Designed miniproteins, single chains, continued (4). Designs and how they scored, part 40

Each design is a single chain, and the fold is of that chain. pLDDT is the mean over its residues in the fold that is shown.

## One batch from the design tools (miniprotein)

Design m13450
Fold by ESMFold2-Fast:
Structure m13450 (fold): chain A 70 residues (1-70)
Amino acid sequence: SEELRKKAEELLEQISEEFKKEAEEAIKRNEEAAKDPDGAEQAAARALAEAEKILEKSKKAEKERREKAE
């Protein structure tokens, strides 16, 4: 459970600056999930999946930005 939260935070750190606010909100949700003993593990898994989606969006946005810059 805590390991899943750590993985989510590490993925969020890899996100580009333009998604920083969204990443910070995901981290806050991770912290709230830790307060719920009955749902902490499931919430941590959801946070990890969300972090992965944000990272993917970040990579696509960076690619499109580079294409427009060229």
Scores: mean pLDDT 69

Design m13451
Fold by ESMFold2-Fast:
Structure m13451 (fold): chain A 84 residues (1-84)
Amino acid sequence: MREGAIHAVSGKLLVVAAEVELELGRRDEALASLRAAAEAAREAARLGDVEGAIEVLRRAAELARDLDPELARELEEEVRELEE
């Protein structure tokens, strides 16, 4: 689905932005980018790109572990729900 794939790509770009923001020490900006990536992943899943959504959420969860363990836990839960 074209729209789902676009949202998955957007989510991946937001995860890359979060990685760059973390390298610059901009933790609040990185956290905002990870939350935006999660929203993009949810839209990707809604539009049929479940595989793309899982990839984005897994990457976001990995980065979130050091920033916001609660967010990481929520994202890991969403991945489990999508894998079922």
Scores: mean pLDDT 84

Design m13452
Fold by ESMFold2-Fast:
Order: C-alpha cells, then sequence, then structure tokens
Structure m13452 (fold): chain A 77 residues (1-77)
C-alpha cells in the first residue's frame, strides 16, 4: 500500500511537470485512499488541497514542493 501511494504521488509530480493539473489532483486523491494510517492520510489530503490551490494560481513549483513533502511523509510512516 505505501509503495503504491508513493508511486501515485510520483506520478502526480510528473503530471504537474507536464502541465496536467487535473490528473495530478486525481492521482493525489487516489494515493490518499490507499493510505491506512489516518494521520498520514490527513497529511496527503491536506497536501492535495494546498497543491490544488497552487495549481489554480499557476504556481507549479510550490505545487510540486507540496507533493514532494507529502511523499516524504508517506515514506517516513
Amino acid sequence: MKKKAVELLEEAERAIREGDAEKAVELMKEAAELIEDPEVKAIVESARRVAEAYLKAGDYDKAIAVVEAAKKAVEAA
């Protein structure tokens, strides 16, 4: 589960770099659904909302940083 969630977050980061904001948000949502730890799930869900706001604002660098932080949180759990 954790490995698949990390892979989905890596795909989300790639989608942001490719300019596919909609795909990135959906991948982050799918990653959160795979997380069993409620605290880690909440971190990823929060990161998705923050990244979505940055993507809407056109701040792709900050969106990528948020996804990367969420990925590290999943790996550390």
Scores: mean pLDDT 83

Design m13453
Fold by ESMFold2-Fast:
Structure m13453 (fold): chain A 68 residues (1-68)
Amino acid sequence: MPSTSFVRGLIRLLRGGVETALKQGVISEEDAERIMKLLDEAEKLADSDPVKALDLISEANRIAAEAA
């Protein structure tokens, strides 16, 4: 089972990446908003359901990859 600390680590890394990409103009504000919304949902699930949290992080990564 993925740990809560591992899930939170991924969320922090991806949030930082999205903020940087948005500042550099690599992604749109709309895509950044969608990604951040998924990460907020993942953070809420990190303690109770880390597997679902990882699914949300995976979806956020997919949007980020398609936006770049």
Scores: mean pLDDT 81

Design m13454
Fold by ESMFold2-Fast:
Structure m13454 (fold): chain A 60 residues (1-60)
Amino acid sequence: LEEARAEVERDPNSAEAWTRLGAAYLEAGRPEEAVRYFQKALELDPNNEVARIGLESARK
């Protein structure tokens, strides 16, 4: 979580950084926060397949 959080703080406009943060929260068992971070990644890059797949997984 700390590493993914630091990546977002370094580059808040990086869809990849937000996608990694979402994945980290999903792995930590916090799907509600993961959904929000994957949505942020998709706002920055609508074609980010990893973020889209992560969002579907977090909502299930």
Scores: mean pLDDT 80

Design m13455
Fold by ESMFold2-Fast:
Structure m13455 (fold): chain A 97 residues (1-97)
Amino acid sequence: MREELVEKLKEKIEQLEKEIDTLRANADSYTTPEELARGIAELVLKSFTLAMLKEALEREDITPEDLEKILEDVESGNLDFLVRLVFKGMTVEEFEK
């Protein structure tokens, strides 16, 4: 189960990397501030999602159930669970300023 979910997570990471590359390549085509702002917002969201998914993949202690929920939530654009799960592995001292 975990190995299969890890492979799905890797595929999603590769898909996001390609989408980010496409957004970067199209950045010079934005002609209005509104188009640029939308493009930047999408790039930031996808880049953040990519970073969180890579962090989750590196955490060997994440359960198959957690990985399945991450895959479902990312497809729906919901990052709350993924972010909570990634930061759950940190001590209070590690994320406190």
Scores: mean pLDDT 72

Design m13456
Fold by ESMFold2-Fast:
Structure m13456 (fold): chain A 86 residues (1-86)
Amino acid sequence: MTLIITFKNATPAQITGEALRAIGLELEGYEVKIEIKDDTLTITITGLSQAQVDQYLALAQRYAQRGAQVTVRQEGDTVTIEITFP
């Protein structure tokens, strides 16, 4: 599966934390692309299992519970998550 996760209106600390999480997956052998522009972080990860995608969906739900706006889309084996911080 491919995951595309975008964090919008993010603080530098939030960008750093999520980028480090994604780098952890790159070190585990996943293909990871990280793009940072202003307060927006986009991470693309390829080769994920359903369980790894479910971990990111759980992360998105935790952010939603803390007041973030979350949109999830799935097309085939590609899951797109957009998180906009308050």
Scores: mean pLDDT 85

Design m13457
Fold by ESMFold2-Fast:
Structure m13457 (fold): chain A 79 residues (1-79)
Amino acid sequence: MEAEEALKKGDYEKAVELYEKRIKENPNDVRAYINLARAYLKMGDYDKAIEYAKKAIEVDPNNVEARLLLEQAEALKGK
């Protein structure tokens, strides 16, 4: 799980690259969308974090983790 290991190490650029490849191979990989949202959130890119959290919700509408990430990213973006 190189993508998750990159995320755990704080290598967010590498995590993004690996999760983007995973989504390309499997567009319904909810975990990849969730972890992309987390990586962008950690990088301070709240717009991208919101985008990928919404995509995770589109794939799995009942995913609590994705909904919490969306709420967190929207709150951090500020108004």
Scores: mean pLDDT 84

Design m13458
Fold by ESMFold2-Fast:
Structure m13458 (fold): chain A 71 residues (1-71)
Amino acid sequence: MEKVREKAEELIKRIEKEAQTLSYDELVELGRKAIDELRELAKKEGVTPQQMEELIREAVLRITEIKAKKK
């Protein structure tokens, strides 16, 4: 679980930084790739489905806020 949370923070920080230079469409694609990467890592780390769903939901909300600021 710790590794997945650390990866989520790393990816969100990267998305926030990239949001300054990327177009909205590119930012949407980056967000989707980040979510896919988190799901794969959670599966490899043996995270429960419930823990993964909670983590992904939190990441999605934070990414959505970053996208909203882009507009």
Scores: mean pLDDT 79

Design m13459
Fold by ESMFold2-Fast:
Structure m13459 (fold): chain A 92 residues (1-92)
Amino acid sequence: NPAEELRKAMEEAYRNPDMSLEELRKRAEELSEKYGLDKKQVESGLFVARLLGQGVSLEDALLRRLMELEKLPIVRRDADGNMVELSLEEIA
């Protein structure tokens, strides 16, 4: 049952908030290949569940995933006053 397996994977990500992005992507790939699910959708579900497990709000978790998918540049000011783009690891 694809829906139950996705739910279990999301619960695992929620309960293991220290899960690496590499491990999360591998899990999403395995589920999408095995059950014919859209990889991007599975990856989004696991990404949001992991952030919820880290104490991030649902709204903020969804926003962070949307920003990653749309490749929106998130910038910060460095020590020299220059605007630098945040890496995906810093966003997640």
Scores: mean pLDDT 71

Design m13460
Fold by ESMFold2-Fast:
Structure m13460 (fold): chain A 96 residues (1-96)
Amino acid sequence: MISKLKELLERMIELQMKLLGSDEEEVERLLKEMEELREEIIKLLKELLEKAKKEKNEELKELVEEILKLLEEDPFDILRLEKAIELLEEMEKLLK
């Protein structure tokens, strides 16, 4: 699950970087792909949050909530996406 979330966030960064050099038609296509990726990322994060609550893992819960805040406030900010990846790496350490 964490590896899939990291892959999806890295894909979001790639699409965001492509926006900087794209024409209007390409931008529309990229924004649609980014919105679909955002919805999948949020769904997986909510599943992790429910798992953390069920397992009473306070540290995991706090990390998932922080990532959700970053993505809900501005899902297209590269710095926020990079911060979300860092938090996922901390989650990997807590899980194994």
Scores: mean pLDDT 78

Design m13461
Fold by ESMFold2-Fast:
Structure m13461 (fold): chain A 64 residues (1-64)
Amino acid sequence: MEELRKRAEELKEEAKKLPNKIVSEDVISVVDRALEALDQGDLETAKRLVERAEKAIDAAKNAP
């Protein structure tokens, strides 16, 4: 639980550092939804959204 919340917060900080503002804003939105899911006790949804944010950041870092 705490691990997912901490990871989501870390991903939000990483997203802010992305050079593409549109991708950054999209990832931040996904992370915010993950945090909302955690607040509702929906761990499966939170985990899926965190994984989605991680993949988006990885793709952005590997893009030109």
Scores: mean pLDDT 79

Design m13462
Fold by ESMFold2-Fast:
Structure m13462 (fold): chain A 95 residues (1-95)
Amino acid sequence: MEKRIELAKQLLESTAAEFEARGEHDVAAQIRELIEKGDYEGAIDLAISAEEKHRQRLVEEAEKETDPEKLRELTIQYVAEGIRIAALEIARDLV
């Protein structure tokens, strides 16, 4: 159904925008290129891989952080990125 592909595309475009907002412009550009080619599965796999790498960096940053407010921000980001990975995995079943 076209609606499933549209949902996956919207999630991928939202994910690319978040990567761009984080300064990960190369990853955002690659996701958008795969969308333009109709390679939604490839775009999802790239997005999941890049989110997992960012989550690993958040863990490493948290281990060095002593400010409770900054630790809270890192924890919220880590959880939010985990939710996005779960949504992307569901979207993969739709394409």
Scores: mean pLDDT 85

Design m13463
Fold by ESMFold2-Fast:
Structure m13463 (fold): chain A 69 residues (1-69)
Amino acid sequence: KKEEILERYRERVQEAAAKGDMKAINDILNELREELKKLGMSDAEIRKAVNEVVLAAVPAMRENARKQA
């Protein structure tokens, strides 16, 4: 349920990060926030979950930045 949602969004964010598409990342994270809010999660819980998803994208973003340097 919640874990399945987080896993699906992690995959989407990692794909967008690999392409360097910052707008897509922001759109995906906003969708995640709304989906978690519908589950009745608190703002603090949503923030924590979103941060975990963002951290999963950092390696792909770092590699993309290295290729542009």
Scores: mean pLDDT 77

Design m13464
Fold by ESMFold2-Fast:
Structure m13464 (fold): chain A 80 residues (1-80)
Amino acid sequence: TRTIVVKGNGLHAAKALYDALPEELRPEVVERTAERLAKEKDPSDPVAIARAMAEAAAEVLGGEAEVEADGDEVTITLTF
């Protein structure tokens, strides 16, 4: 089992997660994130962006993501 943990404001956490991903899987995660955000009520919400990317990454990696939000600060734990 492998675990990635990133923390920051929504957009910073999303960027940190992107940078922590295997390079070859980043394009697929971005594509899946965009698909999830297209269905969001507010796709500009930084927390929603972080959550969408965490869930997309879990889907692509065949694992699961836990997203904890406190205001605009998010902690993403990805296990795969």
Scores: mean pLDDT 81

Design m13465
Fold by ESMFold2-Fast:
Structure m13465 (fold): chain A 91 residues (1-91)
Amino acid sequence: MKKEAEKGAEETGKKLDEIAREGEREVRRAAAEGEEKAVEVAKRYSKEILELADKASKEYPSMRSKYASLGTGASIRIVGALVDALLEKRK
């Protein structure tokens, strides 16, 4: 149980990192096409990240705070990429 939860956290962390990296690239690409599209892409990736973290936290309740932290961190990366891309476009 505890070992399985720790392994699950490591696997979930890797998946969240992959989704965050893909989301960062897609948000920057969408920002080149338009601000509205970039916001929509960022919202979709953030939702996917948070839903994955929530599902993992329900499956392994003992690691709930860790999955919440991983999901929040990955979501913040998407928001950061959106802000950076929009600021670059306005310069």
Scores: mean pLDDT 79

Design m13466
Fold by ESMFold2-Fast:
Structure m13466 (fold): chain A 71 residues (1-71)
Amino acid sequence: SAEEAYEKGLELFKQKKYEEAIEEFEKAIRLSPPDSEIRRRAAALRALAYKELKDSNGPLEWERAAVALLL
């Protein structure tokens, strides 16, 4: 389900496995209805995971707070 893919992506994100997290968030987006809250949350976390892959310094503390607000 979309919820299962989202939860697995979140777990992988917490483990800093960003490429695997992106795959699960993309799966959650594909399985979720258009304009659903879970699709919005999965898309936001996918964007954060892409940012983490590019950022050699890792995430800012406020980014982790933003992720918590989406949960």
Scores: mean pLDDT 74

Design m13467
Fold by ESMFold2-Fast:
Structure m13467 (fold): chain A 71 residues (1-71)
Amino acid sequence: MDKLKKIVSEVLGVSPVKEDDNLFDLGLDGRKRLELQKKIKEEFGVTITDRDLDKHPTVKQLVDYINSQLK
């Protein structure tokens, strides 16, 4: 959780970031989508598609999805 909150904060330029925050409401656009996907790949080794972001739009949903891919 804390690592993803830091990545989201850095990519979107917002702080604090809460688990129930919607990434798109925080300013996730096309360029920031690519940056977020890149940082998640670098940190967790998980590939996130645009479809995955659309289906997991909150910080908590994205964390839960990443954790499911690490099993």
Scores: mean pLDDT 81

Design m13468
Fold by ESMFold2-Fast:
Structure m13468 (fold): chain A 62 residues (1-62)
Amino acid sequence: KQQLARALVTIEKKSPEDLTLEKGDEVLILKEVGGGLVLAKNLKTGEEGIVPEEVLEVLEEL
């Protein structure tokens, strides 16, 4: 089940798999990958990557 969420903080990319996020960016959560991490798509940039779920505010379940 996909979810629409918003970034609560700006996250700098540490590895190629990480999602680049700025505070307020809207993302689509695609899949939970475990360890409190999700695979998400940044709707502003179209980038997909791994991000901690704790930095996202869920807005809507799709």
Scores: mean pLDDT 81

Design m13469
Fold by ESMFold2-Fast:
Structure m13469 (fold): chain A 87 residues (1-87)
Amino acid sequence: IEEAVKKAIEEIEKNKDLPKGEFLRKTQEIFDRLYKELKEKGASEKVLNQLVNAFIEVRILIDYYGYSVEEAAEFLKKRLEEIAKKA
C-alpha cells in the first residue's frame, strides 16, 4: 500500500507544471489506478473511501476555492501520506 501511494505522489508531483484541466485529468487517471491497486491488495472500505474523498476535495478546492495546481498537488500529497499511514 505505502509503495503504491509513494508512486502516485511521484506522478502527481511530475504533473504540477501542467494547466489546471490537464492536471485534474492526469490526477483522475492516477487515482483510478491507485484505487484499483489498493482494492486488489485488500485495502479496507474506509481507506478506499478516503481516496475517493481526497479526489473530490481537490476538485472542489481547484474549481470553487481557486487553488493553484501547485497548492492542489501539495494538498493531495499530504492526504495520500495520511491515507498510507492508516492503511
Scores: mean pLDDT 81

Design m13470
Fold by ESMFold2-Fast:
Structure m13470 (fold): chain A 59 residues (1-59)
Amino acid sequence: SMKKKKQELINRIIALKLQVIGLEFELELYPERREELEEEIKRLKEEIEELEKELEKLE
């Protein structure tokens, strides 16, 4: 159903946003891992943008 698809997208977006926050916190604690952490953060932000575009199409 459309309601389930919307909720699944919202839940995925929230989970990815929380993961970004966690990685940004790790960046402050482990500056030696900056390159790998910034690459992962960038990837997650790109996934969030794609999912938000999918969510907009369903509204």
Scores: mean pLDDT 87

Design m13471
Fold by ESMFold2-Fast:
Structure m13471 (fold): chain A 90 residues (1-90)
Amino acid sequence: MEQAELERLGEKLEAGTASEEERRRYALLALRLGVSGEVLPLALELAREKGVEEAVEALERAIELLEKTGNATEETLELARRAAELLEEA
């Protein structure tokens, strides 16, 4: 139930009760289930903190595409999924 977990974590983030681990989990789930302009910068910060260069590159490219098109394309979603996989392994 990834959607239910995403909703639960989102509520904790809004309430300011989310831990650092829960915030990271939210970013990873959001990258797999969808993409937004708010999630991509958060995931990029996480990738930089963990030193996962390939995830940083994928997220920077995804942000560039989102800015150019104004919406998440299939290419943007694929880059986000790749970044999520790399970050999960880290």
Scores: mean pLDDT 74

Design m13472
Fold by ESMFold2-Fast:
Structure m13472 (fold): chain A 86 residues (1-86)
Amino acid sequence: MVEEVRKLAKERIESKKRKLENIDNPTVVTAESIREIGAEFDIDLLLEKEEDEEVRKEIEKIRKETEEEIKKLEEEYKEKLRELLE
């Protein structure tokens, strides 16, 4: 389970990176947005079904780390986009 969550977290981060790198391509943006939502939904389902408290803590830690990395990528991209629009 934890390994599956780590795989989903990595997929979500990679999809966010591809989306940001291809922001001018609406097909890629749409496809990667769907993948991000799907991976997040799968992680939530795995967390909801898990009854082991230590495993749940590990999943929550992975989720928090993933959200922090995604937020960092979004902020870095917003800054680059601002420079391009100036």
Scores: mean pLDDT 77

Design m13473
Fold by ESMFold2-Fast:
Structure m13473 (fold): chain A 98 residues (1-98)
Amino acid sequence: GEGVELAKEAIKLAKEALELAKEGKLEEALKLLEEAAKKIQKAALLLPEEHLTLGIGVALRAIGLVLDAELNKENAEKLIEKAEELIELAKELLELLT
């Protein structure tokens, strides 16, 4: 469904952000992390009603990871860490959607 596609796209964007952060392209990495988090938020809200509380929790975690990345936008090591955490969050969400 749409949620699965969004979660897969979020994984791809977060992985691309990880590689950019490793290359020192921090502004480009942050932009992709923000896009990945938006897709995670949309996908989380597409979970069934019985998982609404879990979906809200996933969306808030994605927001928190991006805010931490934005506060540390010139720190390559921190952006790498947040990209890895966002990849794991998107993978957890994909498991819940399938």
Scores: mean pLDDT 89

Design m13474
Fold by ESMFold2-Fast:
Structure m13474 (fold): chain A 60 residues (1-60)
Amino acid sequence: MSIDELYQQGLDAIDARDWDRFDAVLAQLAERLEAETDPRRREEILRVIQELLDRKHEAE
């Protein structure tokens, strides 16, 4: 699954208020962040994580 696909799954989870699925998406993004060695790709993954967390906060 690509980072874009994970971002979309996270958005879908927020819309459905499926927090278990949302947490699973964040866990997959965190795993990819830990595995990623390129600084620019790490920043992209971290940005996606932050955007999802901010959007979840707005939905709560």
Scores: mean pLDDT 84

Design m13475
Fold by ESMFold2-Fast:
Structure m13475 (fold): chain A 81 residues (1-81)
Amino acid sequence: MELSEEEVERIVRNAALAVMRAYLEGFDPEKVLNAIVNAFKEKYGDEVAERVGKAMREAIERYKKDPAATQAEVDAALAAG
């Protein structure tokens, strides 16, 4: 599949928010992260999967520092998706 950098950034953001949603619900974020990375690898290829995995780990660390803002972004992403 052909993906622009903007589409990859959107995918990465949505994936990171999905992992953070699972974390806020009490699920293991590493298990969710691995499942999402594998799904993107199969659908979009290795390059997108590597970018998604790295960016998700960085976003998870930032999101844990501000749970209220993270919840608001998760809610907005769910309303948009």
Scores: mean pLDDT 72

Design m13476
Fold by ESMFold2-Fast:
Structure m13476 (fold): chain A 107 residues (1-107)
Amino acid sequence: MEEEKKKALENLEKIAKEVEEKYKNDKEYEYVLKAMDILSGIFAEALKNKKPLPSVEEAWKRAKEELEKRKEELKKAGFNLKITPELEEETKKIIEELVKNLEIIEK
């Protein structure tokens, strides 16, 4: 595998690990973790169907719409779906890093 692609895969693994570690220590990250699950599905579907990757704003919009649809179910399951401006910025930064590394792998 090319060194650039190898580094991109290592970055994706690091992002996933950091999100998991934050979830274990801070329940406020439950929203970010659920958003990442949805985003992984969105990106996997785009790659499977050979469609271009969505922009950060489109991916975030779709993730928010999906979370809104699941809001009642997730609340009944006891998940904290509180979103703050800081968590929204954190999520967008994670999406930017995911898209950047996925574009490197697709080269």
Scores: mean pLDDT 74

Design m13477
Fold by ESMFold2-Fast:
Structure m13477 (fold): chain A 73 residues (1-73)
Amino acid sequence: MTAEEKAEKLNAEVGGLFWPGEVSEEELLEILKSKGIPEDVANKVIEALKRLKEKDPLKAGKEVLKILLEFYE
């Protein structure tokens, strides 16, 4: 699995759990850590989702994908 495939798969999983807000920030952090994402990267993902959730869900997904791609590269 390529870095891009890993990032896209995790972004889709996170988006499915966090939209429409059924999972708390603490639960999302635990899920990301369980998938091998370090706490600093997981916190960047959560902050991007939190900041963009109300404004642009598509932009939120792109920011999360960018963060994950930078980690997997």
Scores: mean pLDDT 71

Design m13478
Fold by ESMFold2-Fast:
Structure m13478 (fold): chain A 94 residues (1-94)
Amino acid sequence: EKEEIREKLEKANLEEIAELLYKVLNDPSLSREEKAEFLRLLLEVEGLDPENLDSPEVVEFFKELADLINKLFGSDVTAEDLRATTRFLLEEAE
């Protein structure tokens, strides 16, 4: 599964990545751990550091994804919303 997700992300364009991210984040059947694993793989495939979400590269990436998600789904998501959600999911549960 992890390798299949990686291959899918490597072949996907940004619009396909935005659609997949939106679906993963809004899927109630996926655990926090599974959503975190998806986000780590996504950032790694894009050459981004999942331990440094405040980097300019990560900020720009989430800005592009937020714009695409809003265009595809008519949502009002910001880059900061995506970064905050990612940070929350990557942190250990209390």
Scores: mean pLDDT 80

Design m13479
Fold by ESMFold2-Fast:
Structure m13479 (fold): chain A 60 residues (1-60)
Amino acid sequence: LIDQAKKLSQQGNEARKQGDYQKAADLYYQAADLLKKAGAPQSVVDSYYDEGDYLKKIAS
């Protein structure tokens, strides 16, 4: 789960670099969900959701 979350975060960073903010937001939300399932601290999970929310706002 944590390794998959890291991979999704890397894909999110790549999407952001390409200007695809909607895809980047979706990837960060997926990473947050996997981290939550893996039992990561709530502060870490929240940081990924917050980043996704920020990117989604840019995309709109």
Scores: mean pLDDT 81

Design m13480
Fold by ESMFold2-Fast:
Structure m13480 (fold): chain A 69 residues (1-69)
Amino acid sequence: SMEELIEKAERTIENLKKLEEKYPSELIKQAIELAEKALEAARRGDLETAKKLLSEAQRLGVQGVIETS
């Protein structure tokens, strides 16, 4: 649902910001930007775009941690 996707996007943004403090990287910054765009898409009711952007944000977040570890 839209509400569940909004909540997931907000939690993803919060978690990525905490990760950025520990692992400062451009990939994590890009992941945050994508997660914020996913939140905007979800609020517009564009669930397909929101899901795609959230998946990409999660992928970049993981990659950012790996590259800064």
Scores: mean pLDDT 85

Design m13481
Fold by ESMFold2-Fast:
Structure m13481 (fold): chain A 100 residues (1-100)
Amino acid sequence: MSDEEKKKKAEEYLELGEKYFKEGKYEEAIEYYKKALELYEELDDPLGKIKSYKGIGDAYFKMGKYEKAIEYYNKALEIDPDNEELLKNKEKAEKKLKEK
């Protein structure tokens, strides 16, 4: 598969992940975000990796799996440490863990 074909397929998997996320199908969303992530890792695309990790983290958050959400937000923050949205999402997940 060419890099252009990989990028198009990764974008299609991100769109499918977002579609399933909006439908409340969080496990299916994670499957497609992980498929996108594999392609973005092959492409060495940091923005694609961040979007994929964030999607996985957001889906785990919606499932009440806050430790898993934090794990994936941390993976995205390793690429972009100053990302305000990721930092806020991580803080929100940490607050949910503290409430348990």
Scores: mean pLDDT 89

Design m13482
Fold by ESMFold2-Fast:
Structure m13482 (fold): chain A 60 residues (1-60)
Amino acid sequence: SADERLLEEIARALGAPVEEVRAVLENLEISAEELKERLPTIRRAADEGRRAAGRPLRPA
């Protein structure tokens, strides 16, 4: 479905599994479309965080 494809697109852009994207949507109580709108900001924040820290974040 279109919704599932949107989740896959967001997961690919974030470099995360679809299941993690679903968990984020549930925790934030937002739609997949709303998350997609925030995607550029999220990616920029993640990139800046990694460079500023100078070390990788703890993996799951």
Scores: mean pLDDT 69

Design m13483
Fold by ESMFold2-Fast:
Structure m13483 (fold): chain A 86 residues (1-86)
Amino acid sequence: TEVAEKLEELVERLKELAEQLKEAIKNNDLESLQKVQQEIQEVLIQMAELLADPRLPEEVKEKAWKEIKEIEKEIQKALKEYLEKL
């Protein structure tokens, strides 16, 4: 379905943003860090809306949820490392 395709696109974008976040942290680029964090929040909100769609197959929801959780864990770890350095 279009909803499933959009969700997969957002998961891929979230992965890209996680890598951009790590790079911004590595380069101590505060402006990029703020922009990437804002984009991550926007993507997560869109994903939450798509995940709430009852037409989306349960198997697709579970796969997406697992991937999102893993990416969020990576993001939290990177941000924690950055804050500990401050």
Scores: mean pLDDT 84

Design m13484
Fold by ESMFold2-Fast:
Structure m13484 (fold): chain A 85 residues (1-85)
Amino acid sequence: MRAELEAEVTAALARIYASLGDKLAEQGELEEAIELYEKAARLAEEAGDGELKAEALRKAAEAAERAGERELAERYRARAEEAAR
């Protein structure tokens, strides 16, 4: 079914963007990593995958905290908790 295939492909893209964000975070490219995690979270939401969305947002929070963006990190953590419910 087309919609189910589109959701599966969208979830796969979300995982790819999250993995790219992980690599950028490892290299200290924290702003770019946050952008990729945010894109992964949006794709996960489109796919209906709340767990994947929560994971991406938690990674964005960790990257934001490492970047010294404390308030941004707290906002991402709150969004991740909502996504996991």
Scores: mean pLDDT 85

Design m13485
Fold by ESMFold2-Fast:
Structure m13485 (fold): chain A 60 residues (1-60)
Amino acid sequence: SSGDEQNKARQEAIKYADELVKLGGDEAADIAGDILRTSLLDGKTGYERAKKALEELKKK
């Protein structure tokens, strides 16, 4: 599969970016912006970045 998987991953990346913004702070906002830009080009890459970023920031 191609388009459907990319679209689903992109939607998940956007949700994770929203969660990052809700955490607050410049670091989270910058990462969220990068994820949104990346997800527009490649949803799966955006999703992987989003998942990793949220896990790392939640450790704080």
Scores: mean pLDDT 77

